# Designed miniproteins, single chains: the designs that were tried, part 104

Each design is a single chain, and the fold is of that chain. pLDDT is the mean over its residues in the fold that is shown.

## One batch from the design tools (miniprotein)

Design m3607
Fold by ESMFold2-Fast:
Structure m3607 (fold): chain A 97 residues (1-97)
Amino acid sequence: LELEIEKVESIYNEETGEYEVKVVLKAKAKNAEEIAEAAKIIHASISDMLAKKGVSADVEAEVEIDEEKGEVTFTLKFSGSVTEEDAKEMAELAVEK
């Protein structure tokens, strides 16, 4: 699965009063199994990186499939003490695995 980083942005969450970093990744995928496997690997890799850094931060992964286009959008949402630069670096490392 070739994942491309489309977007990295900091968004203020008015409901929680905290800043979140969103990393949006896009890919073309052949089937749902490939999509599910990639999502698990990416989430596990980033969670491991956050644990090793010892930061008070979480990552949530969201997957949207556009079956008409054969396109997949992965949204990684970081909460806590994570910068846009750190989020982008972790996402880039996760997609290389």
Scores: mean pLDDT 74

Design m3608
Fold by ESMFold2-Fast:
Structure m3608 (fold): chain A 68 residues (1-68)
Amino acid sequence: SEVERIVEETVRELEERAKTMSPEKQEEVRLLARLFEQEVRENPDMSPEEVREMARNALAAVDELEAA
């Protein structure tokens, strides 16, 4: 499904960005990725557009974490 593709691509992007971070920040990115996947799993009627919005929010959170 498109939702599954968005989730996989987003998790992969989060993992790639985490590679250059400290171990503590990498752990926070892993938790963020798990929370994102869980929220999508618990809301199976979520549209691809809604999942993309959540993905953008997750990536923005990682930007803030990296800047800190």
Scores: mean pLDDT 84

Design m3609
Fold by ESMFold2-Fast:
Structure m3609 (fold): chain A 63 residues (1-63)
Amino acid sequence: GHHHSLSDEQIDAFAEVAKQMKLSTRQIVSFLTREGREAGMSEEEIRRAVERALKLLGLPIPA
């Protein structure tokens, strides 16, 4: 669709997969940024999705 946003539940599900695969902060940021842009999410929505996923994984959030 023209507009798709990731729900908190979808982000949480991705974070669990990322944890099992031992993805780095860089890999998580890269993946969510690409997926979010493809889905038509704003930069703000992408940033919030990234921050949520990193927080769930206990990884540092880039300043």
Scores: mean pLDDT 77

Design m3610
Fold by ESMFold2-Fast:
Structure m3610 (fold): chain A 74 residues (1-74)
Amino acid sequence: SLEEIDLELTALAVAYARLQGESDESIQAYLKDFSPEEQRKILKKAEEIVKSLDVSQILERIRELTREKARLLG
């Protein structure tokens, strides 16, 4: 669904920020408009992404999901 794509894109952005050395405080500020339940899902997914993907793979995944989102909105 579009909502699931948006959550996964946000998790990928958080994973990228983690690999770039962004602070926990900066990441929490970025997630402030999400519900506590969505924040937990995003942070859990981001942790799994950091363990399984490198920076180039994260950027490729963002590109692919952004394209999929555009397709669903078109």
Scores: mean pLDDT 84

Design m3611
Fold by ESMFold2-Fast:
Structure m3611 (fold): chain A 74 residues (1-74)
Amino acid sequence: VSEEELEEFAKRVAEFAQAAYRLDEASAEAVGKEVKEWGKKNPEAVQDVLDRKNTPEAEEFWKKVVALAKEARA
């Protein structure tokens, strides 16, 4: 995964979390930042999600996103 693809991916995930969990702009930005940092450490999971594969790595990624969004909303 390129840095450009990771940046765009994190932006889309932050937009999804903002809409789904009704986050304010700052909370959505925090989710995007955490997704980008997690993605740098787990590039295989990001690639699996981008390729729309149903892998344990992709499942772990989505569980992390949900947890971050819930924490940001609380």
Scores: mean pLDDT 78

Design m3612
Fold by ESMFold2-Fast:
Structure m3612 (fold): chain A 100 residues (1-100)
Amino acid sequence: MKPKVEEVEAERLDDTTVRVRVKIKNNTLSPEQLKQAAINAARKAANDAGLTLKSIEVEVVNDEEIEVTLTFSRPITDEQLEAFKEAFKKHLQEELEKLA
């Protein structure tokens, strides 16, 4: 079975820092593969949303949940955050399917 992104929640920590929490169903990937997929997806999503990333940190909480902390070069709007979240979900699904 292929991994599936079930839920993506984005939380603003400050003007330039966002934490994204992701739930994954049917995950058979290693923590290293999950981190790689999340980093690649975040970079693509930022590019799609016209945002510049300064840093990306990925924490594998468990085999079904990851947290991605992102720092942007400028404060982002709630509309840009929503656009980033949608793009991130799509790109993460694609990256997980490539690794599975």
Scores: mean pLDDT 84

Design m3613
Fold by ESMFold2-Fast:
Structure m3613 (fold): chain A 56 residues (1-56)
Amino acid sequence: QLELIRKMLEEAKTQEEVNGVAALLVDQGIISEERMVDITSLSLEEGKKALLAVLE
């Protein structure tokens, strides 16, 4: 599951795709809704970096 999520994040080209990965991580219990809001308020590149850091 984490490998698939990481691949989705690496292939993400839009803010909507990054936000979708963040929502999936909340659903999986990896991040809180509060952290998702924080990450989705970042730019595309900073949001991807933050989510990749969560995944290792």
Scores: mean pLDDT 78

Design m3614
Fold by ESMFold2-Fast:
Structure m3614 (fold): chain A 74 residues (1-74)
Amino acid sequence: SIEDMVEELEKRMREAVEEGKKKGLSLEEIEKRIFQIALEKYFEARQTLSEKDVKELVRRMAEVVRKLMEEARK
């Protein structure tokens, strides 16, 4: 489901933030990695989901990215 996809995506992005911080990466580099994860999921989803579901996934991914970047700046 879209909910399962978003939960797994948030987990992968959160792990990327934690790994990036451990490696001493800049916030800009961490953001780039998170966007790369989102982009890869978008291309995968386009092959299997309806247009409506892809739009919902993109909206949910944008919310996750915004939340994680706000948390990373603290």
Scores: mean pLDDT 84

Design m3615
Fold by ESMFold2-Fast:
Formats: structure tokens, C-alpha cells, sequence
Structure m3615 (fold): chain A 66 residues (1-66)
């Protein structure tokens, strides 16, 4: 649950050079979007922060379950 969310956000943030809160905010923004806009934002986050679509999806699932 929450411990897994916090741990993953911290790990991804450290690798991307941003805070865990920034990683969570980016994933929440992606989850608020639909269709083409969501796919475009995922591609942008992958380019800028080096976060894979799979990692974004995993964090998104943990956010829904928290």
C-alpha cells in the first residue's frame, strides 16, 4: 500500500533528479488526462525524466490503491 508507493516514488525521484512529490504530481497529472493527451504526456515524462511507461503505470496503480 502506502509504504510501497512512498518507496517507489523516492526511488524514481532519485533516479530522475526530482523530489518524490514531483514524481507523484507528474503521475497524478497523467492520470487526470485521457486518450491522446495522456499518451503525449507519458512520452514527455519519458523524454525529460527517463521514467518508463511501465514505471508510470506501476506508480499509477499504487496511487489508485492508496
Amino acid sequence: GKAALDALAARLGARAGVSPATVVALVREIMSLRGEARQAKIAEVERRYGLSAEEIERLGVLLVLS
Scores: mean pLDDT 84

Design m3616
Fold by ESMFold2-Fast:
Structure m3616 (fold): chain A 73 residues (1-73)
Amino acid sequence: SLTEAVIAYGERELRALAASYADRVPQEVLDALVAEAIRRIREGALAAGGDFAASMQIVGEEVARFRAEAERL
């Protein structure tokens, strides 16, 4: 489904981004941030009701949030 494709894309983007912080942020913290971001992407994509543009905007917002939270640590 489109929803599962968006979630899979977001998960890959977040995992790649998390790997770039692995040298300074504990893995347990990165794993928790990724899991929470994926949860929000799933909830948002489902609420968007198959709107691709809205779903991709949510992915972008969660990637930006992850980066901001990781940089704060």
Scores: mean pLDDT 86

Design m3617
Fold by ESMFold2-Fast:
Structure m3617 (fold): chain A 77 residues (1-77)
Amino acid sequence: MKSTLEEARASIEAARELIEEAEEALKAGKIKEAIRKAIGAGFLYIAAQVEAEDHPELQPELEELKERIRELEKKIE
């Protein structure tokens, strides 16, 4: 069985990858692709928050993701 910590780390990594892909799509002018990837990153961020509830050591990574998603939302709007 996957631990909550293992699941949280996997969700964080997947969210980070989607954020990077969304940033690349924005730079390429692919706005619809960037929106889809940003939405996906947001869902993974929410999952990671739930999974990391008992793991305060992951809070810095979650704050990083939150800020990056916020910056993506500002650029898409």
Scores: mean pLDDT 81

Design m3618
Fold by ESMFold2-Fast:
Structure m3618 (fold): chain A 71 residues (1-71)
Amino acid sequence: GEKYIKEAEEALQNGDVERAIEYAKKVFESGDYEKAYELFVRAAVHAYQAGNRELADRALKLAKEFKEKIK
């Protein structure tokens, strides 16, 4: 899980929101559900600040869907 978290954080620092979403999914698959949710929310914030509302909405929808899966 830690390797995917690092990749997601590096993607966010570089403004690569699509890549951050991809690695956040891998973080979820590795069992770190809370960190994956955090990364999806951070990806949504980055997309919104970059003016990409469609990407922000997609990342937020993924955060909600993945949060439901951990219950």
Scores: mean pLDDT 81

Design m3619
Fold by ESMFold2-Fast:
Structure m3619 (fold): chain A 72 residues (1-72)
Amino acid sequence: SEKEEAIKKIKELLAKSDDEKIKIAGEMYLKVLEGKLSEEELREYADKMEIPEEVKERLLEDLRELKRLRAA
């Protein structure tokens, strides 16, 4: 599946990188793909990466919509 292939590629990328920011971003993407990302974890990620508040609010709304679609 596309999800399983994406997870494999991200894990391979993380295994070859010593960059802490790439590791943080990759772990976030894995949680998104696995459906395990909480709003609190997304907020913490946005703060660590210094994402603007307007973009952070958009990402939170997109996460809520994804969770609604998965529940339908």
Scores: mean pLDDT 73

Design m3620
Fold by ESMFold2-Fast:
Structure m3620 (fold): chain A 73 residues (1-73)
Amino acid sequence: MASREEVERAARELVARGAVHRPGSPDAPIVLDEEAVRREAERLGVPPEELARTARRVFEEGLAAQLAEVAAF
């Protein structure tokens, strides 16, 4: 069974390689490379939905941090 830390690491790797992105608009839905997420989830032994949810959260946290940085100036 994959630990929370292993799922978080996989999520960060997916975000880092561009398997999770938002197409330019602040209202655009976050797009996932479903095949990349599925393969990684199978490797970890977790549901793809769990990894996808974690990857979206990691991506959103990164965007929120960037927005907060811009707002500070």
Scores: mean pLDDT 73

Design m3621
Fold by ESMFold2-Fast:
Structure m3621 (fold): chain A 99 residues (1-99)
Amino acid sequence: YEATVTIHGATPYAAQMAAIAMAGTEGVEEVRVETKHATGSGKGTDGAINASLVASKAKPGETVTIVGKFKDRESAEKAAERARKQAAAHGQEAEVEVE
């Protein structure tokens, strides 16, 4: 299952906190963060570090896409909601999709 969280007009901090929330969810297999200029991804702790680092370097106003891969739908939905709440806590709306 895949959870996708898209933040339009992201601040680096909001994007980083959302990426950390995604990577810190139980059942996560892989996390990826995509910006116009960079992609950071991987499995386990290295994946979490790479994804959060790319998110932290997002340019203000950039679209940031955060993707988590999970074995079960419940973990994917929880991860998407955690990432959305972190974006909202920093004044940003996020689009959420779970497949």
Scores: mean pLDDT 77

Design m3622
Fold by ESMFold2-Fast:
Structure m3622 (fold): chain A 74 residues (1-74)
Amino acid sequence: SAAEEQRLADLRAVADALAADHGRERALAWVGAMVNHQRRLLEELRAKNAPEEEIQRAERTVAILEEVLAELSA
């Protein structure tokens, strides 16, 4: 959707800005830490059988951050 495309564009812009300001290695470490944090939250949501909508939202957040991390790693 247009909203999902805009969100991805915003995340890429943040990643590019971080790489420009702090260098690629720091941007990678920061985004990597965010992915790990969000994965832990997702695991916690699954463990406590949170509502499916909440789990799906967390899964989408992890997927977007992983894609940004992959772009920074290329």
Scores: mean pLDDT 81

Design m3623
Fold by ESMFold2-Fast:
Structure m3623 (fold): chain A 94 residues (1-94)
Amino acid sequence: AAPLDEAEREAKLAELTAQIKKELEELEKYIKEKGLDKEELIKELEEEAERLKEGNPDAAYHAELLRKWLEGEISKEEFAERLAQALLDREAAR
């Protein structure tokens, strides 16, 4: 089958980015409401990324992006876009 045309890919990227951003905003709200320790979460995400990097690189990448967002290295918008691109790239690699 032909790959998705550029317009279809952009539409899917926009939909996934919006969905991921909404999920990240809900996660941020949950962290604040529960009073979770950000430093402990960052450490757990670093350890999870290292553990998963060979057996589940997609989960490792997701954990690394969450860590970067919690540390303030990337915005919510950048997190959502990077994760959405990674998901679409996985579909293309079939």
Scores: mean pLDDT 79

Design m3624
Fold by ESMFold2-Fast:
Structure m3624 (fold): chain A 105 residues (1-105)
Amino acid sequence: GIEEILKLIDEAIKEIQKLLSKETDPLTKTALQQAIKTLKEVKEKLENGGDLDKIILEIDITIGMLRIARAVALLIGDKKSAETLDKVIEKLEEIRKKIEEYKKS
């Protein structure tokens, strides 16, 4: 249900904040900060009965941005930042999937 999704978002925010504290690459830091911002906005919208399609779209836009940052990290040989971005992308994709499942129930 919705409470499970909200808990997953809170756990994701905490984990991304830990990754951000160890990150040195400016582009990756910016991408992680945007992921945290998006998750906080998504949480607030879910708590207030927001449009699930618009929430999913916001997550999809942020995943797209993270994928671009990951491609740049790989291009410059920054494997550590690419691995960090992969973990964050997986968390956003899991949250997106749970919202899609909630919409169908």
Scores: mean pLDDT 90

Design m3625
Fold by ESMFold2-Fast:
Structure m3625 (fold): chain A 93 residues (1-93)
Amino acid sequence: SAKEEQYEKLLEKVKIAIDVLKEHFPDKEEFIKKIEEKLKEAVKIAVEKNIPLEETIELISETVEKVTEAIKNNDYEEAEKILEEFLKKVEEL
C-alpha cells in the first residue's frame, strides 16, 4: 500500500539520522534510543494523518538538527522539550 511505502521511507530516514547520532555520541546510547522511539511515534502519526512525505522529512530533519545541538550542549531537558513539541506539531497538523 502507499501508506506502507511512505512509512518504510520515513523509517529509513529515521535510521540514518539515529546512526549519525550514535556515531557522534557513542556514550549516549540510552538517550538516542529515546529519540528514535519518539521519531518513530511521530512518523506513525504523520502517516496515519496523511501528512505529505516531504513535509514529514523536513520536520524530522529540523527536529534532529535541534536535538543534536541540545545534546552537544549537554542540555537533555531542552532535547526532550524539542521532541515533545515535534510530536505535538505532528498531532495538530
Scores: mean pLDDT 85

Design m3626
Fold by ESMFold2-Fast:
Structure m3626 (fold): chain A 61 residues (1-61)
Amino acid sequence: MIKATIVGEGPGLDSRGNTLNKGETFEASSVSVDSDGVVHLTDAKTGQVWYVGKEDVELEE
């Protein structure tokens, strides 16, 4: 699984407008990046999909 760490301020949103905060970490079961530089992260624990700018997230395996 891929460890995701939020490094930007107010960067992460779900489809309902909930936010990820800088310094939060979680394990992603899937990761994709669209042409606009938005990273789509699926939380392995909850199944929640988050949308984060690629500059605002660090990914480690």
Scores: mean pLDDT 73

Design m3627
Fold by ESMFold2-Fast:
Structure m3627 (fold): chain A 63 residues (1-63)
Amino acid sequence: MAVPAFVGGLKGDPLTQEEYEQISQELAKKYQELKADPTLSLEQISEELKKFQKKLMEEKKKK
């Protein structure tokens, strides 16, 4: 049994479980779209996903 000493992560996030699920679905769609482009490296895919996730989280926080 391992219990983390710090549980910070997303604890302060005001998002609901449903909002996290929506973000996960949008990220999955974006990931598939980016993976379809053979010119993109894993690093570029990762950066695009991070930018997209930030936009989704910002949008959810505005409401």
Scores: mean pLDDT 69

Design m3628
Fold by ESMFold2-Fast:
Structure m3628 (fold): chain A 82 residues (1-82)
Amino acid sequence: SVAAAAEELKQRLLEAGLTDLQAEFVARHMASLLRRKEEGMSLEEVLRQVDLAAKNMVDAGILTEEQAEIARELMKETLRAF
């Protein structure tokens, strides 16, 4: 389920050293992308949205570039496995 995949991503982000607030923010965004994939958005398009989201999170000061790279890889892995 979307909820289970987002929760698993949150735990992996916490293990990678992100704060609870950062991990929750990324997991919530992932839930949105997973729903779009279920609604018929292509894997290629949702993967592109991950790259855009990561850039926006750095630009907004939510994640560092290093944290955004970790989030990007884990989000893409989650999308491919879903």
Scores: mean pLDDT 88

Design m3629
Fold by ESMFold2-Fast:
Structure m3629 (fold): chain A 69 residues (1-69)
Amino acid sequence: SPVAEEARRIARLTLEREGDSDVGVAFVLMHIGIALSEGDLEGARAVAEEAIRLDPSNQVARDALEKLR
């Protein structure tokens, strides 16, 4: 979906630029929320999974992914 693709792209760029900062984490959550608001559960999961792939210690992304199961 276009929303999922854009959310994933922005999440990746934000994590690459900001790392595991509070800003990077907040941006990932915001884009997961946007995907969910469009009804794109698969896209929301993809964003959370990509965040975990880039930082396996990201508890916020893990918690989001658990809620999306």
Scores: mean pLDDT 66

Design m3630
Fold by ESMFold2-Fast:
Structure m3630 (fold): chain A 75 residues (1-75)
Amino acid sequence: FGYEVSRLNARNLADAALAFYKQGNKEEAREAAKYAMLVAHKYPDVRDSILERLLKSELSEEARRGYEEALKELS
């Protein structure tokens, strides 16, 4: 039902974060990475895949900040 749509949305947000970073939009990249983590936390398989991808990319600093912000919001 809604599972595949939510998982796809998390992956699309991760793709958007990478696209924003490549365009020089670091703040938008961080926000997109944060929301990708917020959506993906419901799906551990997707969460771990997105974390690995973002943290090993050239936006790793922005992704780390977005991840920390997501954890704070989930607390």
Scores: mean pLDDT 73

Design m3631
Fold by ESMFold2-Fast:
Structure m3631 (fold): chain A 62 residues (1-62)
Amino acid sequence: IDLEAVRKLVAEISSVPEKITVSVKNGMIVLRGEVPSIEEALKIVQALRETFGVPVAMEVRV
């Protein structure tokens, strides 16, 4: 998957993209860091799953 495209999508949805680290491991998108709300976290996960069709692991704090 295209890591730059993943980062751009996260930046479009997140209010604090600088607090989120994006990586790809074994065809899975892994998100780490901090988000302001669980609602934002869920929106990011949904958008990534719908756009890239790959598993998403969300290891973030609210």
Scores: mean pLDDT 78

Design m3632
Fold by ESMFold2-Fast:
Structure m3632 (fold): chain A 91 residues (1-91)
Amino acid sequence: SDIQQYSNQGQTYVNQLVDSLSDQPLANRVMSLTNDALNSIRQGNGIQSLINLGRVLGEVGSLSDRQGGVLANQAGSYFLRVRQLLQQQSS
């Protein structure tokens, strides 16, 4: 599904972003939020998925103006597409 494909791409960019970050607490937070979002998507919990995607989008969005911001923007673009698809399915 498109949700699965975009989720996998978002995770790939988060992994690259986390590997590039020298701030270990920040890296751990980004990875934790991403895992929460991906787990809720796998469980089919639409409401929790939207909440968790909002949280990860907020965190990676805060990194867009920093070193590594290109990877953060790529991850965010894929998770935004996942959020949009989930919102369309709930209509």
Scores: mean pLDDT 83

Design m3633
Fold by ESMFold2-Fast:
Order: structure tokens, then sequence, then C-alpha cells
Structure m3633 (fold): chain A 83 residues (1-83)
């Protein structure tokens, strides 16, 4: 899967998540990618949002800074939340 294909698949799944599930995902992503300062800053901003669309946009922005391999890890975290 390309980076663009992974981002598209993750985006489609994120559209099905509630605000509470997006918040849980943002916290899990912060824990997994602690060494990425840009991702951390965007996820901190996402967790400060009360609007679902604003939170989703910031999470997607954070994911765009990840490598293909890191996006595969992020996709697994999203799938775990849906189980």
Amino acid sequence: MSKEELLAEIAALLLTLSLDQLKELAERLKARFADNAEVQALLDQALAQTDREDMLGLIMSALSHLSREQLEEALELVRELLE
C-alpha cells in the first residue's frame, strides 16, 4: 500500500468514529509516535478541540507527517478501536 492509499483508508475509517473514539485514537497516536514533535503538536491541538470535524482534521494533518511504515502502525491502532 502506498502512503496515499494508507491515508485514504485511514481517513475513511476515521469518518466512522465518534468524538470519544477520535479522542482515544489521538491519545494512542501520541503514545506510539512520542518522538515526532510535529505529530505531537498536532495531536495536542486535536485533543483540545470540542468539535469532531476540527479534531478529525488535526488528526489527519498529524498522520500526513508519518512515514508509510508508521501509517501501517496507525491503521492497526484504528482497527483495534473498531474491534
Scores: mean pLDDT 85

Design m3634
Fold by ESMFold2-Fast:
Structure m3634 (fold): chain A 108 residues (1-108)
Amino acid sequence: SPLAEKLEKEKILKRQDEVNKLEEKQARMSARVRGLFASEGLDAARTAVAQWNAAQEKAIAEKREKGSKLTEEDKLKLMHEVSQEVNTHALQLGAAERTLAAAEAAAS
């Protein structure tokens, strides 16, 4: 049916949009780390990444704890948000760490 075709196209577009957003977030993280390295040096860039990582891990842990006290519907929504944040965090952290490794190699 035309409705089923429209819904399938919308699902494909949503998946592509999510991939593009994750790639953009990784690129922005790498650019931020390069900018910090250029303006403040390698140690400042490492410290900023470590502080961001610790803050992000804490925020994710706090959201998981709150999930235990919610209604089933609110728990499902929060679990979905936490899953997306965990995936986004892992990809951004990987991009930051690769950028720091490249900056360290260039500084040696």
Scores: mean pLDDT 86

Design m3635
Fold by ESMFold2-Fast:
Structure m3635 (fold): chain A 95 residues (1-95)
Amino acid sequence: SMEEEERRLARELAGPLKRAVEAIRDGDLETAKEHLRRMLDRALAWARERGDADAVASIERMRAQLDEGIEKIAKNATDEQLEEMLAFLDEIEAA
C-alpha cells in the first residue's frame, strides 16, 4: 500500500534527518546541509524511478531552498523544538 511505502521511506530518511538536526543543534550548518543534500538526492532518485513529476519538482525546489531553510531553522528554532524533532525522528527510526 501507499502507507507501507511511505513508512519505509520515512524510516530510511529518519537517520539522515536526525543527523542534520543534531548538526543544527551543535551549530555545524555545513554538516547539516551535507546530510540533507544527500537525503534529497536519494529522494529525488526514488521519485524519478517512479516517474512522479510532481514529487521531482517539489524535491528540486527543496534542494534549491536548502541553504536558506537550514539558516532559518538555526536562527529561529528553540533547543526544545530541536529536541522534540530528534525524539520524533527516533520514534520513526525505531518503528
Scores: mean pLDDT 80

Design m3636
Fold by ESMFold2-Fast:
Structure m3636 (fold): chain A 119 residues (1-119)
Amino acid sequence: GPLSLEELMQRIREELKDVFTDEEIEAIENALKKKVLDGPEAQLLLRALDHIKDPEIQVELARRILSKEFKDEETLLQALVHLARSDLPEIQELVRKFLEENDVSEETKKAVEKAIAER
């Protein structure tokens, strides 16, 4: 079944304890509780994703990031491009489904397609 936020945060804390401060981990938890992400919040979650080794936790964090609303198109573009560069097929599929199910600008679509092609 899907992980609760508490279960996900327990696993994130264990993965990130030697790389992220307690304040950064609290900021990650707070960002995951929000409906809308701004640029700094999105970048913090993407940086956390880059340091997680467990593919199950990477996929769940990516899914939660893509379930959020983004404050602006630039933040959405940066998040989608970052996730599109993932080596995990499940994250690549989440990005493809997001583009199929959501209206994004032509600029954002082209940036994501370029990120996928340059792998």
Scores: mean pLDDT 89

Design m3637
Fold by ESMFold2-Fast:
Structure m3637 (fold): chain A 91 residues (1-91)
Amino acid sequence: PLSAEERAFREWLMTVLGLPEAWAEQAVRMRDDAFKLEMLLHLHGVEDPELMKELSEEAAKKEAKEREEKYKKASKEVQEELKLYEERKKA
């Protein structure tokens, strides 16, 4: 069984880099060895370090967008509750 951190890294490799599960599991085992990790990714056809950086940034941007949408929904709910509170105060 993988730790939560290892599982998150495996999921990132599968979703962002498109690695098959078996390759992603091998990459997780090599995550503390940058040379071995780069070699594994190179063998799978991920050869551009700048592209890897862009894919990592794209994953971070996707997370930020989802967080922003959740915050927007929470902000609307708070504004709605404030309106209800003001109307109750009027009574």
Scores: mean pLDDT 65

Design m3638
Fold by ESMFold2-Fast:
Parts: structure tokens; sequence; C-alpha cells
Structure m3638 (fold): chain A 93 residues (1-93)
């Protein structure tokens, strides 16, 4: 189902993001760019309600980067965005 496929894609992205933030060879900027790119690719395949959540999440990440916030604060925004997307996917009939 579309819901099961979206769940699998969201979980895969979360795992990829966890790997990126725990990679000591990556800068904060490189980690943020990988996260944004992953969210932008998911957005292209997502229904409109989920696209909006992903767009809002990307905007918040870019804002936090401009403010010099930590990768931990950025990742909290990512976790919240992915959870909201999952909650919307769970309501798809």
Amino acid sequence: SLKEKLYEQLQKLYDEFLKAINDPSLTKEEIAERIIKGLEELRKQAPPEIQKVLDDTIEKIRELMKEGKSIEEIFNVVKEGLQKALDIADKLE
C-alpha cells in the first residue's frame, strides 16, 4: 500500500540521517545538506499533505543553520518533521 511504502521510505531516511550525524568525517554543513537532499527527494514522491510537512521541515533546518544552531537541534526538527509525516501517512485511506 501507499502507506506501507511511505513508512518504509521515512524509516530508511531516518536511518540514513542517523548514520550521517554519527559520521565524524562530516561537517555540520555537510550533514545538513545530506538531510535536506533526502527530504527534497522524498517530497517529490509524497502526497501534498506530506509535501507541506517536508517543505516546512526543510525551511526550519535552513533557518537553524543561519542561526548557527547545533546539529542536535537540527536533528530534533528532522525527527519532529518525519514523525508528523508518518502520522499523516497513518491517516491515509
Scores: mean pLDDT 82

Design m3639
Fold by ESMFold2-Fast:
Structure m3639 (fold): chain A 86 residues (1-86)
Amino acid sequence: EKLHFEDIVRRLEAARTVKEQLAILEEALANIDKLSPEDRVELAQTVVDMAEFYRKIGGEGEADRLMKLAREAFKDDPKVQEVLEK
């Protein structure tokens, strides 16, 4: 039942395409209730970093979608909102 951030990182490292990376991040964002508070902050930071990476390689649509999902998933988490606004 509990989801660990290290498992998400391993899946991201194994992913060979942006589509696979997005699917992993979208699944993690749908299951934030299974993450510890520390893992939720780490996931939010990873989402921000991945969105910035996608923008640099021309993936504006992927970046915008990912940030929209993150803002909605963490809307009731003020600690994580600070990470998303940077």
Scores: mean pLDDT 81

Design m3640
Fold by ESMFold2-Fast:
Structure m3640 (fold): chain A 73 residues (1-73)
Amino acid sequence: SNGYVRTLSTPLIMAIQNGDDDTAIRGAEALGELASELSLKALRRVKHTAELYGRDDVARAAEEAAKRVEKKL
């Protein structure tokens, strides 16, 4: 269900849109620890949004977290 991916990603996307990079980075790192297909989809959405907003540090954090999830799946 796409509802869970939205629930996991929306607060981080809002943080990116509001320039709260610290909250977005910490949230991405927390999602990386869940090691689930839903967290992976959420992290990919967060990375894409960070790239659109030019938040390079957030995009990198989401990418690194996604790689950790992929390695554990």
Scores: mean pLDDT 86

Design m3641
Fold by ESMFold2-Fast:
Structure m3641 (fold): chain A 87 residues (1-87)
Amino acid sequence: DRDARIQQIADQIIANMSDAAFNDIRDSIISYYPDIQPVIDRIDARYGGDTTRRIMARVIAQAMITAQIYDSQQWIQMFQQAAAQIQ
């Protein structure tokens, strides 16, 4: 199951990646795709920092599996879909 594989990778990212490393990846993505910043800020305001990092890990895992270059709108959609699954 693809979703189970994405979740497994996301869990490994959460377990092995420090808060500082997460912030570095966040800042790097926002630097190249600034339209993502308001989406992440909304998720953080609604669900809190821990849940935001779980959502980020899931989006990163999905990107790793697809090995694809994404534009800003595709990144926004992936964050929104990951947030919707957590509710």
Scores: mean pLDDT 76

